# Designed miniproteins, single chains, continued (5), part 21

Each design is a single chain, and the fold is of that chain. pLDDT is the mean over its residues in the fold that is shown.

## One batch from the design tools (miniprotein)

Design m16748
Fold by ESMFold2-Fast:
Parts: C-alpha cells; structure tokens; sequence
Structure m16748 (fold): chain A 61 residues (1-61)
C-alpha cells in the first residue's frame, strides 16, 4: 500500500529530524517496522500503530 508506505517514510524522516522525541515514539516506530517486516503486509494492527505513531508525533511536535 503506497499511501501507508509514504506515511511511514514521512514519520521516519520526522523522527530523524527530531532525535529528541521520547523513546516511546521510537519504540512505536520499531514495533510497526517489525510487524510489517514479519507479516509482509499492512493489516489493521499495522495501520493502528501508524495512526498512533502519527498522533504521538503531532502531540510532541
């Protein structure tokens, strides 16, 4: 899913530009990447984690 992959890339870039974000946000990203890598697809759990990651970044930044 190209849209979800682009959203994930934007989140990765945002974290790279803001290294001071809380460790919890980095852990959420790592969990999402691991889940996608293991399953090979974007399921509801992966989509939910992406939404959570984006909300956490929005609250912190």
Amino acid sequence: NKELEERLLEAIQTLAENPEVPEEIHETLNTLITLISEKGEWDEEAKKLLDELEELLKKFL
Scores: mean pLDDT 82

Design m16749
Fold by ESMFold2-Fast:
Structure m16749 (fold): chain A 66 residues (1-66)
Amino acid sequence: AAEAEAERIIAELERLFGEPMPSWAKLVRQLVAAGATPEELREFYRLRLEDPDAWHAWVAAWRARQ
């Protein structure tokens, strides 16, 4: 489910950085509340790790749809 994928990517990024990331956790949970699919959450996380510019563009596009 999307909620399970959200908690997974929240925990994974926090583990990689070695600290809680409340802004990241909040944003990911907002995406789930807005109806994000597990596939969209995986792509969002992939962009966050691999392509920060594309990640910022994705977040801006998502916010514009709210």
Scores: mean pLDDT 81

Design m16750
Fold by ESMFold2-Fast:
Structure m16750 (fold): chain A 56 residues (1-56)
Amino acid sequence: MKEEMREKLLRVVERALAARAAGEGGAGGYTFPAHPELTLDDLAALAREAAAEAAA
């Protein structure tokens, strides 16, 4: 796969998590934990799902 696409997927996921955490920042201790073993396929699936949700 193209590394540029991989970087984009990672940034999209990270920004989505950061935005969610910022929106719920009042929680103090409640944040979204990342998976300990993510693969490119997992990241691609997440990014695709997020894109589909945004398109809807």
Scores: mean pLDDT 55

Design m16751
Fold by ESMFold2-Fast:
Structure m16751 (fold): chain A 93 residues (1-93)
Amino acid sequence: MEEAVENLKKGIRALDEGKYDEAVEYFKKAIELDPELKGLAYTLIGEAYLRRGDYEKAVEAFKKALEIDPDNPLARRLLKEAYRKMGKEEEAA
């Protein structure tokens, strides 16, 4: 879906520009337009929260991505990083 992909691209651009709240809103809109993007979009939402330092919300987003695609290596890696930054290395193992 062209409009869903456009929102995903806008979200990625906002993420790169440090506009984390705008990035999250674009990724949420991409999910609404194309639910097949949920795995990727939740991974990117998690990355936005991780970069913002909101580690609890990052963990929640990565867990949602892994519920959709349990074999998502990026979401698994970033989930471990979020737990590490929270001082919860045991939960990252």
Scores: mean pLDDT 83

Design m16752
Fold by ESMFold2-Fast:
Formats: C-alpha cells, sequence, structure tokens
Structure m16752 (fold): chain A 62 residues (1-62)
C-alpha cells in the first residue's frame, strides 16, 4: 500500500519517495493510505518545498 511504501521511504530518509507513494495512493483512490504516506513525507521532509508538498498531499487525502 501507499502507507507501507511511505513508511519504508521515511525510514530511509527519502521524502521524495514518501511523497511519490502519497501521490500514487491518491491516483489509486486510496485516501487513507495516501494520508499515512503524506504524514511520513512530513516526517522525512528536509526542505520547505518537500514539507509544503507533503502538507498539500495530506490535505487532498482528507
Amino acid sequence: SAAEAGERAAKAGDAAAALAAAHEGLVQNDPSSAREAAEYGIRAAKTRGELALARALLQKAE
């Protein structure tokens, strides 16, 4: 699921991969999994741009 992919990405410190997982969850109409992946993206975010994108994806998943 997008949530599992997001968790793995966050553990690896890869915000881009977590955000990609969140986007894929939205494309597959799995908002619960996309929301979790976006939250992992927030935790892994290293730049203002990554954080802003993670928050936008989280809002779309709600």
Scores: mean pLDDT 84

Design m16753
Fold by ESMFold2-Fast:
Structure m16753 (fold): chain A 63 residues (1-63)
Amino acid sequence: MDEYIDKAIEAAKAGNAEEAIRYVSQALAATTDPEQRAKLLKAVKAIAEGNFDEAIKYLEEAK
């Protein structure tokens, strides 16, 4: 589970929105924790808005 979040963080640091969203989607499929899911959904929104710094913050909080 953390492996998908770590890969999403790497993709976000590279500015690769497509790969970041792909890995966040895998993390969402692998978790049922409502707090973790909420953080991952906030990360997806931040990536979609092009706010990679905010996305990385939410991804770190989801770990």
Scores: mean pLDDT 83

Design m16754
Fold by ESMFold2-Fast:
Structure m16754 (fold): chain A 61 residues (1-61)
Amino acid sequence: MEYEEEIKKNPDDYQAWTRLGGHYLSLGEYERAAEYAEKALKIKPDYGPAKRLLEGARARL
């Protein structure tokens, strides 16, 4: 996937982690979506899109 290439080039790209998590959320892969949202928040703890992604994924678990 396109987002995997971004992550390989820059593992600290919290936006790429968030987009990858959003992709898994759209597939119903809530555990994977939460995992990637947590990776983004480890890099940037106050990143709103990743916080909302994590909340959405956890609400579906």
Scores: mean pLDDT 76

Design m16755
Fold by ESMFold2-Fast:
Structure m16755 (fold): chain A 60 residues (1-60)
Amino acid sequence: SLEELKRRREILLEAARGLMDMHVWVVKKVDGEEAAEEVRKKLEEKIKELEEELEKEIAE
């Protein structure tokens, strides 16, 4: 169902955000805060793009 598909997409997005936070945390430990902030910006932009793409797919 469409509702089930939406729920699965939400779970996927939540998992992606969790992985992003882990990756940023590792970068902060290894390369410092400025490098971590640059990576966070790039990953947040990618997650936003993914969210928009998934919303289009559900609307079709």
Scores: mean pLDDT 80

Design m16756
Fold by ESMFold2-Fast:
Structure m16756 (fold): chain A 74 residues (1-74)
Amino acid sequence: MRERILKLGEELEEKLKVASEEQRERAEQILRDAEARTRAEAEALAAAGRLEEARRAVAEGILRGLEEALKALE
């Protein structure tokens, strides 16, 4: 999982370097929305004592957010 996140993060950074201001703003908004959803899910799982699932939700949420942001820059 961490290796996938790092790879997508690097790809996103490279695409952001050549992206327009509008594309960058869209990608940043996608990342913020993904972070908010991921945080809410992880907090709910942690409050229920489901710490392993909360940890997984964070990793999956980050990965999904990066994938969505990267797709927006295509």
Scores: mean pLDDT 80

Design m16757
Fold by ESMFold2-Fast:
Structure m16757 (fold): chain A 70 residues (1-70)
Amino acid sequence: GEELKKKILRLIGEILRIIGEILDLELELEKLKKEGTLTEEKKKKLEEEIERLEKEREELMKELKKLEEE
């Protein structure tokens, strides 16, 4: 029981870290848009990084679901 709980808590922690990183990147996009300094290149890089992190989050969420089924 305890080891499973620790694994779940570690995964939740990692998921929250990734959510935080996504939010930071989204805030940077909004800031650059508001300042009028958002270039197509910067937008593309930030959006690609957000998509990469969202995919990583989805993979961790699937792992969390598998642990709930154990």
Scores: mean pLDDT 84

Design m16758
Fold by ESMFold2-Fast:
Structure m16758 (fold): chain A 85 residues (1-85)
Amino acid sequence: MKKEEMREIARKVLEALLRGEPLSQEDIDKLLKYREEFGEKEVRRITADALAEVMRELGKKAGIPSAEEDAEDFRKAVEEQIEKE
């Protein structure tokens, strides 16, 4: 499974969760399969990147001035933790 496809699926799942929409079981299953193929660190990177993107979009729509900075800080914190190991 391609990294770009996995990022898009992760974004969909996280967006649905944050908006209170129904989760796609197929998308969840694909994320689990990606973790098996590429390892937990790579899935954590992809998920953090997707979550940061969703946080940025929703925060901007909600009028949160620091939404973009907060999203990037979150993403950087996850990346730093992964690179430490």
Scores: mean pLDDT 74

Design m16759
Fold by ESMFold2-Fast:
Structure m16759 (fold): chain A 78 residues (1-78)
Amino acid sequence: DIDELIKKYEEELKKDPNNAQAWANLGAAYLMKGEIDKAREYALKALEIDPNNLNAKNVLILIYHFTLDPEYLELAKK
């Protein structure tokens, strides 16, 4: 259940807001729900904390695939 995973990652972030992997996992979960704006926001939060976070970059690449917006692809490369 995606909503249970979202709740779990939100609880992890309440304990440690600098957990880049938890932000990236939230982004992936919201992407699975089709909530593109939230997925983007949380993936960018993960990259702000850890610019090399692969999961966050993958979320942005998938958003590019759904939206065909090259800006998301460039964000994932940098």
Scores: mean pLDDT 81

Design m16760
Fold by ESMFold2-Fast:
Structure m16760 (fold): chain A 76 residues (1-76)
Amino acid sequence: NMEELLKLLEERVEKILKLKEEGRLPSEEEREEGKELTERIQELYEELAKEGAKEVEELLTKKALELEEKIEEKEK
């Protein structure tokens, strides 16, 4: 489910940005939540990759670039 994958990726980005805004490392609870989120993203990625790996990889690359841009903007 591409919609679910996109939503989970956005949630991960939001968590990273929040930590950047607060200038701190994640707590143990936040790390566990991040791990669960990452595992779910990986599961959905693997399912979608069986149908169209190129499309999923392009989407993940785009989201990774968006994350980098947002983090850089917060640093300015």
Scores: mean pLDDT 73

Design m16761
Fold by ESMFold2-Fast:
Structure m16761 (fold): chain A 74 residues (1-74)
Amino acid sequence: MLDLDKAIAGAEALVAKGYPWGAALAARELEELIKDNPDYAKAWAALGRAYEALGRHDEAAAYYAKALELDPTL
């Protein structure tokens, strides 16, 4: 497993547990990942899921749009 895919899986596990702090932590980790890897579409999609879990639907939609812009087959 690549480190990027592993980081995304860890972040998604935090979101899936339903803890408010988990979604916030996942968003932070994914933002740092994207800062270093802005073209990694999977990270943008995962960030969208984290923001959905935080109840920030407009921001989540923007991140999903960015993921599809980078990988339209997603």
Scores: mean pLDDT 77

Design m16762
Fold by ESMFold2-Fast:
Structure m16762 (fold): chain A 56 residues (1-56)
Amino acid sequence: SLKDRIERLYREALLEAFEKGLTPEQARKLAIDRVAEEFGISKEEVEKYLEELKKN
């Protein structure tokens, strides 16, 4: 599903950011930016998907 693809890319982007020495806050921001860019959606929409994934 779209949610599964968003979650996978988000986790991959977080790992890459941590490998580059970014803080958790910086990594999250970078991962959200990357997901938004890849799927052509707003950062706000990415945040909503992440909240839905946490609730489900």
Scores: mean pLDDT 81

Design m16763
Fold by ESMFold2-Fast:
Structure m16763 (fold): chain A 55 residues (1-55)
Amino acid sequence: SVEELEAEALRLGAETNALFADPSAPKEERREAALREAEATLKWLLARLKEREEK
């Protein structure tokens, strides 16, 4: 559901923020987390657009 996709995007956003706040975190881990967040956010936004078009 759209709500599930939103929750996942928010969860990954929190994980990304935690990694970026940690100066000892490897750059590779931060990049991977940012990409996962971006993918989840894109899926959520696409699902919202599709839902609006189907009404």
Scores: mean pLDDT 80

Design m16764
Fold by ESMFold2-Fast:
Structure m16764 (fold): chain A 55 residues (1-55)
Amino acid sequence: MEEHMRKGEEAFRQGNYDEAEKHYLLAAKEAWERGDEEGLRRASENMGKVRAAKR
Protein backbone atom coordinates (compact mmCIF):
# COMPACT_ATOMS: atom_id res chain seq x y z
CA MET A 1 0.00 0.00 0.00
CA GLU A 2 2.61 2.62 0.99
CA GLU A 3 4.57 1.96 -2.21
CA HIS A 4 1.47 2.60 -4.33
CA MET A 5 0.65 5.73 -2.30
CA ARG A 6 4.18 7.02 -2.87
CA LYS A 7 4.05 6.30 -6.63
CA GLY A 8 0.65 7.96 -6.85
CA GLU A 9 1.93 11.09 -5.13
CA GLU A 10 4.98 11.20 -7.41
CA ALA A 11 2.85 10.83 -10.55
CA PHE A 12 0.48 13.54 -9.27
CA ARG A 13 3.38 15.94 -8.74
CA GLN A 14 4.53 15.26 -12.30
CA GLY A 15 1.03 16.05 -13.64
CA ASN A 16 0.55 12.44 -14.73
CA TYR A 17 -2.99 12.19 -13.37
CA ASP A 18 -3.91 8.91 -15.08
CA GLU A 19 -0.86 7.19 -13.59
CA ALA A 20 -1.55 8.74 -10.17
CA GLU A 21 -5.13 7.43 -10.26
CA LYS A 22 -3.93 3.90 -11.15
CA HIS A 23 -1.58 3.83 -8.16
CA TYR A 24 -4.20 5.24 -5.77
CA LEU A 25 -6.67 2.60 -6.99
CA LEU A 26 -4.10 -0.11 -6.25
CA ALA A 27 -3.47 1.40 -2.81
CA ALA A 28 -7.23 1.45 -2.12
CA LYS A 29 -7.58 -2.19 -3.23
CA GLU A 30 -4.75 -3.30 -0.93
CA ALA A 31 -6.20 -1.31 1.98
CA TRP A 32 -9.65 -2.84 1.39
CA GLU A 33 -8.20 -6.38 1.26
CA ARG A 34 -6.37 -5.75 4.55
CA GLY A 35 -9.33 -4.08 6.30
CA ASP A 36 -7.26 -0.90 6.60
CA GLU A 37 -9.92 1.80 6.98
CA GLU A 38 -7.37 4.63 7.31
CA GLY A 39 -5.46 3.54 4.21
CA LEU A 40 -8.70 3.27 2.22
CA ARG A 41 -9.73 6.77 3.35
CA ARG A 42 -6.34 8.25 2.37
CA ALA A 43 -6.43 6.61 -1.07
CA SER A 44 -10.01 7.81 -1.66
CA GLU A 45 -9.09 11.38 -0.70
CA ASN A 46 -6.13 11.34 -3.08
CA MET A 47 -8.27 9.95 -5.91
CA GLY A 48 -10.64 12.87 -5.29
CA LYS A 49 -7.74 15.29 -5.71
CA VAL A 50 -6.80 13.64 -9.02
CA ARG A 51 -10.37 13.92 -10.30
CA ALA A 52 -10.50 17.60 -9.31
CA ALA A 53 -7.17 18.29 -11.06
CA LYS A 54 -8.39 16.57 -14.26
CA ARG A 55 -11.35 18.98 -14.41
Scores: mean pLDDT 80

Design m16765
Fold by ESMFold2-Fast:
Structure m16765 (fold): chain A 70 residues (1-70)
Amino acid sequence: AEPVTEEGILEALGRMYVGIGKLLAKNGDLEGAIESYRKAAELFREAGNEELAKEAEELVEELEREKEEL
């Protein structure tokens, strides 16, 4: 058996992209933040964590609304 699960790695990468997205959004890079959250949602879904995937998708929707207002 591998020392870590593939699902565990995917979830960890997803969490990393959520962190990157939050930093980019705080710095005004809404486009970069949206891309990071989309990547996180994809990774969480591949990991089988639908709750985290949904949360990341909601973050994408919120930032897309903010971007449209600018």
Scores: mean pLDDT 81

Design m16767
Fold by ESMFold2-Fast:
Structure m16767 (fold): chain A 68 residues (1-68)
Amino acid sequence: MFSDAVKAALEYAAGKIRQMLQASPEEAEKIIEDMKKEIENETDPEVKDFLTRALKVAERLYKERKAA
């Protein structure tokens, strides 16, 4: 199973996705920018890969909000 670092990233990503589900388009944009900053500063490739996948989910949710 994943390391403790990846588990922490899972919890972080789950929290961000939960925020995205309730966010306005403006709030969603800020959440996405926060996630991008976390990915940019991450040096662990496994954590970075996981956060990048979570970012793709967040970007999809943002696009759906924008389309509404």
Scores: mean pLDDT 77

Design m16768
Fold by ESMFold2-Fast:
Structure m16768 (fold): chain A 72 residues (1-72)
Amino acid sequence: MSNLEVSEAVRAAKEAAPSLSPQALQAMATLLMKDENASEEQLKEALVKAGASEEDAERAARAAVEEVERLR
């Protein structure tokens, strides 16, 4: 995935869940850089493992996936 797509996905996630920590956002960015086909469920799991709540992780993962799809 391009640096632009990752950056836009992270921005969308932060806008959807403003309470996300920098560590959670970095975990999501790292997963997207490694796997451009990372699912909403995989992104949600990564965010929860990084300390995000399930609610914030769900909103952020959905926003990130929708933004990546919009850019394609």
Scores: mean pLDDT 80

Design m16769
Fold by ESMFold2-Fast:
Structure m16769 (fold): chain A 87 residues (1-87)
Amino acid sequence: NKEKAEELKKKGEELFEKGKYMEAAVEYQRAIELEPENYEYWKNLGKALFEGGFYEEAVYAYKKALELEPNNEEIKKNLEKAEKALK
């Protein structure tokens, strides 16, 4: 259900803006369960996980987003940043 997935995304974005990164990640994961091929949900999950300090999980989410949108420079930069945080 695309409409329900977008609602979950918006809830995640609101939680992210409030600094509730892990709650935001949960809402983005729910959106991905409904629409797993939407690269923005994977990108937003990666951002939330990164801000929450879950760098390995953020790398995974960004790689999934990049598989769906290979030429997206924002995702490439965010992936590089997350990979550097693992060192």
Scores: mean pLDDT 90

Design m16770
Fold by ESMFold2-Fast:
Structure m16770 (fold): chain A 67 residues (1-67)
Amino acid sequence: MALSDEEQRKSVAEGIAKILLSLGVVDEEQAKRLKEEMASSDEALQRGIQEVARLTSEENRRVAEEV
């Protein structure tokens, strides 16, 4: 099964929104909006990827420092 470029972008956006929601950084409503924005804009998608990378890196550092 071949995913369209749009479908692939939407799938990645959904994954990012789920991670942000799981971390408690965004509300379910905010996650929905962010997902839609990332699905419609390449720039928004790139920003979302960067944000998740930053948050997960910072969270890992904080957890390591706490232990």
Scores: mean pLDDT 72

Design m16771
Fold by ESMFold2-Fast:
Structure m16771 (fold): chain A 79 residues (1-79)
Amino acid sequence: SIIDELVEKLKKTAKDNGLKIDGKRIWELIGLYYGISTSTRYFDRDGLDLVKDLFKDELKSKGLDYESTLKEIIEKLKS
């Protein structure tokens, strides 16, 4: 599925960047997936909003619901 492909890409991004998969760090991981650098341990608000908008746009283009898809991705990333 499209969600499983996204989970695979996010797992690869985490591995490539030495990131521990954690719900609190999900937006850092998604940002790195889009090639957006994080200059600190946490995004600033503008960087976070940009990453969220990119993610929402990708999901919308694929006909996926934002809230339910995000929850499913987080759950699958814990496996």
Scores: mean pLDDT 77

Design m16772
Fold by ESMFold2-Fast:
Structure m16772 (fold): chain A 86 residues (1-86)
Amino acid sequence: MAEAAELEALHEAHQRELDAYAAKHGLELVSGGSVALDREEFERLFEEDMAALDKLIAEGRTRYPNDFFDPERGAVRRSIEVVPKP
């Protein structure tokens, strides 16, 4: 049970990382899903851009739509978009 709770926490942290990456690149994610990237590239992009994403969010230029259920895939999908600079 402890391992399951730890994995869930790691999954949630990973999902937040994917949300940040997806917001920068205008990608759509399946809730609890993954983006197929090289780990090195993902870490580089995420770490370099996390502060920039936080700034975009603070300036109201990143949008997080509500999750929705996709019945054909049996999964919840999360759509994230980055609003361009004016």
Scores: mean pLDDT 49

Design m16773
Fold by ESMFold2-Fast:
Structure m16773 (fold): chain A 101 residues (1-101)
Amino acid sequence: MEEKRKEQEEAFKKIQEGLALGVELAARESDRVTILRRLVETQYETNPALALAAREELLRLGEEPPIPLDEEELRELREKAEEQLKLAEEYAKEKLEEAEK
């Protein structure tokens, strides 16, 4: 049970750090495609949720993602992204409930 809480906290912190990097990149780069490619490259291993979102946005813009993935690798990335988001959401909810007392 406590191990799951640690994973939830780590998932939440990684998402926060990834978003902070995204803001920093946006302050230095005006090219959205460059920002998205940088997010995929830097977040792929540590922040799968942000990496997946950046990849899908690049594909929506008609741009090729910097890291080519096959269908199985994409499925694994999606599963990791969903798990990370779920853990982060559970942690944020628990912290919000503690703060409201």
Scores: mean pLDDT 77

Design m16774
Fold by ESMFold2-Fast:
Structure m16774 (fold): chain A 98 residues (1-98)
Amino acid sequence: DPEQEELNALKVILSLVDPNRHYTDEELRNMSKEEKLKLLVEALKKALEEENIGIVRSVLVEYLRLRGASEEEIEELRRMSDEEIRERAKEIIEEENK
């Protein structure tokens, strides 16, 4: 189930922001796109601070999917170097802080 896989990925990523907060499927379905994007940006900040590039890449994938990125754009992201992923994450964080 692609929807359930997406919800499960979001739960894992959001646990990075607050490990004591457990989101239900219903909460995630009812959460606005804006709220989800905001939480993903917070997860992105934490993953960068921890130098966990694997998590940074995963958060970027979910962030871009939520923003309506094409599968081609997601595949390009999967091919990015660790340095390119770090730079892309910093750009998104800076843009969201405006």
Scores: mean pLDDT 80

Design m16775
Fold by ESMFold2-Fast:
Structure m16775 (fold): chain A 83 residues (1-83)
Amino acid sequence: HMAERAKKIAEGVRALIPEAPPEFQARLQELVDKLDEAIEKKDYVGISKALGEVFDLARELAKAGHKELAQRVLDVVTEALKS
């Protein structure tokens, strides 16, 4: 169940990368890659750490003025956790 939710988060965040500012695209890709690796290895501690980094990056996006994108990133996490 946790791995399925993490996979939905990785897929949802990945879909937002083309819409992100260039300075955030590489960081979002790195987070998606970390989530995918942790899911493949069944590393639940790694999944938890990567999710923390997703929230941190969403805060940075909001502080940089990209509040709509930050909210969409958070919505991806919220929707995955409801499923």
Scores: mean pLDDT 83

Design m16776
Fold by ESMFold2-Fast:
Structure m16776 (fold): chain A 57 residues (1-57)
Amino acid sequence: TDDEIVEYLTKVWQVGPALAQNIIAAGFKSVDQIKAATREELTKVDGVGPKTADLIV
């Protein structure tokens, strides 16, 4: 669920609730989908830098 995605992402030191919502809005619908994403795909999300993407995947 969206709540599971937010909880997963907010464990990353640079990810707050607003950034988690940006990731969801970009089309990521599950934790598994986020973990399967490339660093390149995550950095296309507004507010996700390369270091933050590395911490998520």
Scores: mean pLDDT 72

Design m16777
Fold by ESMFold2-Fast:
Structure m16777 (fold): chain A 70 residues (1-70)
Amino acid sequence: SHMMQREKRLEELKKKGEELGKETAKGTKGDELNELIDEAYKESPEEGAEVARAAGQAFLDEKKRMEEES
């Protein structure tokens, strides 16, 4: 169905955003993250915002984890 396809695609994009957000927190793949978010915004501003939010949260969570290790 149309809704199931859209929800599945958004969840896949959010998972990719989370992975790239964690890597960006470590100093890698920032360009890939920016490209993913830009492409998501081109398809849907709402989906782009959700992907950016998921990536940002993963970035912050990873930064906190790194601070606890130092």
Scores: mean pLDDT 82

Design m16778
Fold by ESMFold2-Fast:
Structure m16778 (fold): chain A 72 residues (1-72)
Amino acid sequence: MSEEELKKTLETARRLRRALEAGDEEELARLLKEEYGLSEEEAREAARELLENREAALAHLDGLIAKLEELL
């Protein structure tokens, strides 16, 4: 993974974390569609599942962000 790919992944993870913390389902769906090429239906379902499991999703993103920051 290149430094630029790591930086892009870190920024995406930070954006997802902010939307999750805010409980913003529409912003989560938008980010998932934009970054992962999901359909509108798939993005909406994924966003809902992330919010239903918000504590676990936030913990996972926090761990990912910390690891990416250490690599950069």
Scores: mean pLDDT 81

Design m16779
Fold by ESMFold2-Fast:
Order: C-alpha cells, then structure tokens, then sequence
Structure m16779 (fold): chain A 58 residues (1-58)
C-alpha cells in the first residue's frame, strides 16, 4: 500500500537523521514523498516535506 510504504520510508528517514546520516535521511524522505504522492495522501506528503526541509537546514 503506497500510504503504508510512505510511512515506513518516513520512519527510516528519521532513523538515519538521528544517526547523523543526513544523506541517507534525505534519500528515504524522497522515497516517502513519492509513495505519499502516489497514495494522494497530502497530509503525509507535508509531513515528509517538513522533515526534509529540517535536514536541508543542517
């Protein structure tokens, strides 16, 4: 399910961010965003964008 896949990739992105691997965090956030867009889950997509932008500011 695209929405469930988006959530899994979002959680992976958060884990890599906590580990300080910002490059991997961004890659998983991109995957989460793609799956949320495919699921037409705009709320999930917005959550991913917020986390992605926080990583980009680091």
Amino acid sequence: MHKEEGKKYLELGKKYEEEGNLEKALEYYKLAAKHYVLAEDYDGHMEVLENYNEVKKK
Scores: mean pLDDT 80

Design m16780
Fold by ESMFold2-Fast:
Structure m16780 (fold): chain A 60 residues (1-60)
Amino acid sequence: MITFTLSFTSAALAQEVAAELQAEDPAVTVTVEGTTVTLTTDDTPEKAIGLALKLLGESL
């Protein structure tokens, strides 16, 4: 189980990002707390890191 936490400038952006992650891989558990998005996956660390990096790349 791998957990990543990402912090964003706004709650709206965090919600959008969480929705994008859930759409990319429904098996990933995504939790949103205000401006913070936490994702958890039981897949390889590489897959979890790839999702986080793709998210950051698409947002920035």
Scores: mean pLDDT 71

Design m16781
Fold by ESMFold2-Fast:
Structure m16781 (fold): chain A 61 residues (1-61)
Amino acid sequence: SKEEVARELARAWLEAVSEGRPLSEEQREKAIETITALLSDSLGVPRERAREIAEEVLREY
């Protein structure tokens, strides 16, 4: 589904940025904004839903 693709894209981005290490508070906030914009602009996910997906995936990092 579109949401599954969005979650995979968010995870791929976070894995690239984190390099297997936990993110700092500042990195987390920046990641949410970056992923939200990426999902909204590239996949057409509504911004509010894109932010929710970013926050859910970021919970694992």
Scores: mean pLDDT 81

Design m16782
Fold by ESMFold2-Fast:
Structure m16782 (fold): chain A 89 residues (1-89)
Amino acid sequence: MEKAIEIVEEALDKISELAQKETDLEKQVTLSMAELGLAVAILSLKKGMSLEDAVKLLELLAESAEKNGLPEVAEILRETAEEIRELAK
């Protein structure tokens, strides 16, 4: 569990760095939504969310980011989901 939270926190840090560099308002809003989604994932994991449910949430966030024109954010989220999936084995 602790390791899964750490992995999600690392993803949040990476996306926050991208948000700091972004000057386009529409992309800033999408990045902020991804940051909020990851914060919700961290809180839910602390409350006993399964690793499988965390993976599904991260995949949904990645799909949303890709649809909103942020493929680099979607890639970070998918890589994060894969790392958590490996912890479940």
Scores: mean pLDDT 83

Design m16783
Fold by ESMFold2-Fast:
Structure m16783 (fold): chain A 81 residues (1-81)
Amino acid sequence: GEELAKKILEEFEKKAKEILEKYKKGEISPQEALDKLDELVREALARLFTAHDRGELSEEQVLEAMKRLGEIAKKYVKEIE
């Protein structure tokens, strides 16, 4: 349901914040931060598609979650650039 999509997005943003904090502390390069964010996007998409395949999310819920995922990812990418 909608709750599962929200949890996937919350987990994505939590991990994205951790990457941004490491970048701000100089622990990782801008390229490493962007590569890690790209990996998190792929993981979140895989989780959404798997949930859809299992009947846990409707097509509409996946599309809405993908839109929100893109908005969150864009925000974090801009903070690194």
Scores: mean pLDDT 88

Design m16784
Fold by ESMFold2-Fast:
Structure m16784 (fold): chain A 52 residues (1-52)
Amino acid sequence: EEAFEEAIEKIKKDIEYIKTHYNPLYQNKKISYFKDLLERAEKGREEIKKRE
């Protein structure tokens, strides 16, 4: 459970870093990649909540 929360927070920080430090052309690809990871982590957390 904590592992998913930490992964989600890490991904959110990575997205914010990209928005702040990368130019717009690179932001779209990198943000899309991290959003996919965020969705997977959130689904994993929800599955854990359903079971326990």
Scores: mean pLDDT 73

Design m16785
Fold by ESMFold2-Fast:
Formats: sequence, C-alpha cells, structure tokens
Structure m16785 (fold): chain A 70 residues (1-70)
Amino acid sequence: GSKEKEIEELERRIKELEKELKEIEKEIEELEKNLSKENVLKLVGLKIRKIGIEFEIELLKKKIEELKAS
C-alpha cells in the first residue's frame, strides 16, 4: 500500500540522518580533545547542526507513528 511505501521512505531518511548524526558526534568528540578558539567555534556550529538533525528525526518518527495509526 501507499502508506507502507511512505513509511519505508521515512525510515530510509531517518537512517541517513542517524548516520550523519553519528559522524557529527565523532567530529565533536575529536574537537573536544583539543579546545582551541577555532575548534570552539566549530563545535558550536556542529552542536547546532546536531540539534537540528535530532529534531528532524523526532518529527519523522512522529509522522511514521501517525501513518501506522491511520
């Protein structure tokens, strides 16, 4: 059905975002080992990006639950 395909596409998007999130978390961990002024500015940007991705994942998960309930 169309709902099953939409759920599969949303689950694929979540997996892509989770992969990006894991890469960002690794970069944050490496930068936190050497706190220079330049690295602190980059860390702020990465942490903002992480928050954005986590929010998008939560929205997509809510959409999947709504589709499953319908």
Scores: mean pLDDT 87

Design m16786
Fold by ESMFold2-Fast:
Structure m16786 (fold): chain A 68 residues (1-68)
Amino acid sequence: ATPSWLEVLERGLERLRAMKAAGADPATVREHAQALIDLAKRLIEQSTDPVERERFERIRKEAEELAA
């Protein structure tokens, strides 16, 4: 089965959290976070479902926090 975009983003966020927890280089964490943020922004722009947009916005915000 093909994962939904929400599942793709959730897995990306989970990997980003694991990477940061493992003490990965901050520049690498920021690069991965930026890619996830950019993807989430595109999906928010393309989505007409307010519930789906809210879920993408949550992931975007969490990725931005992890990049800080």
Scores: mean pLDDT 83

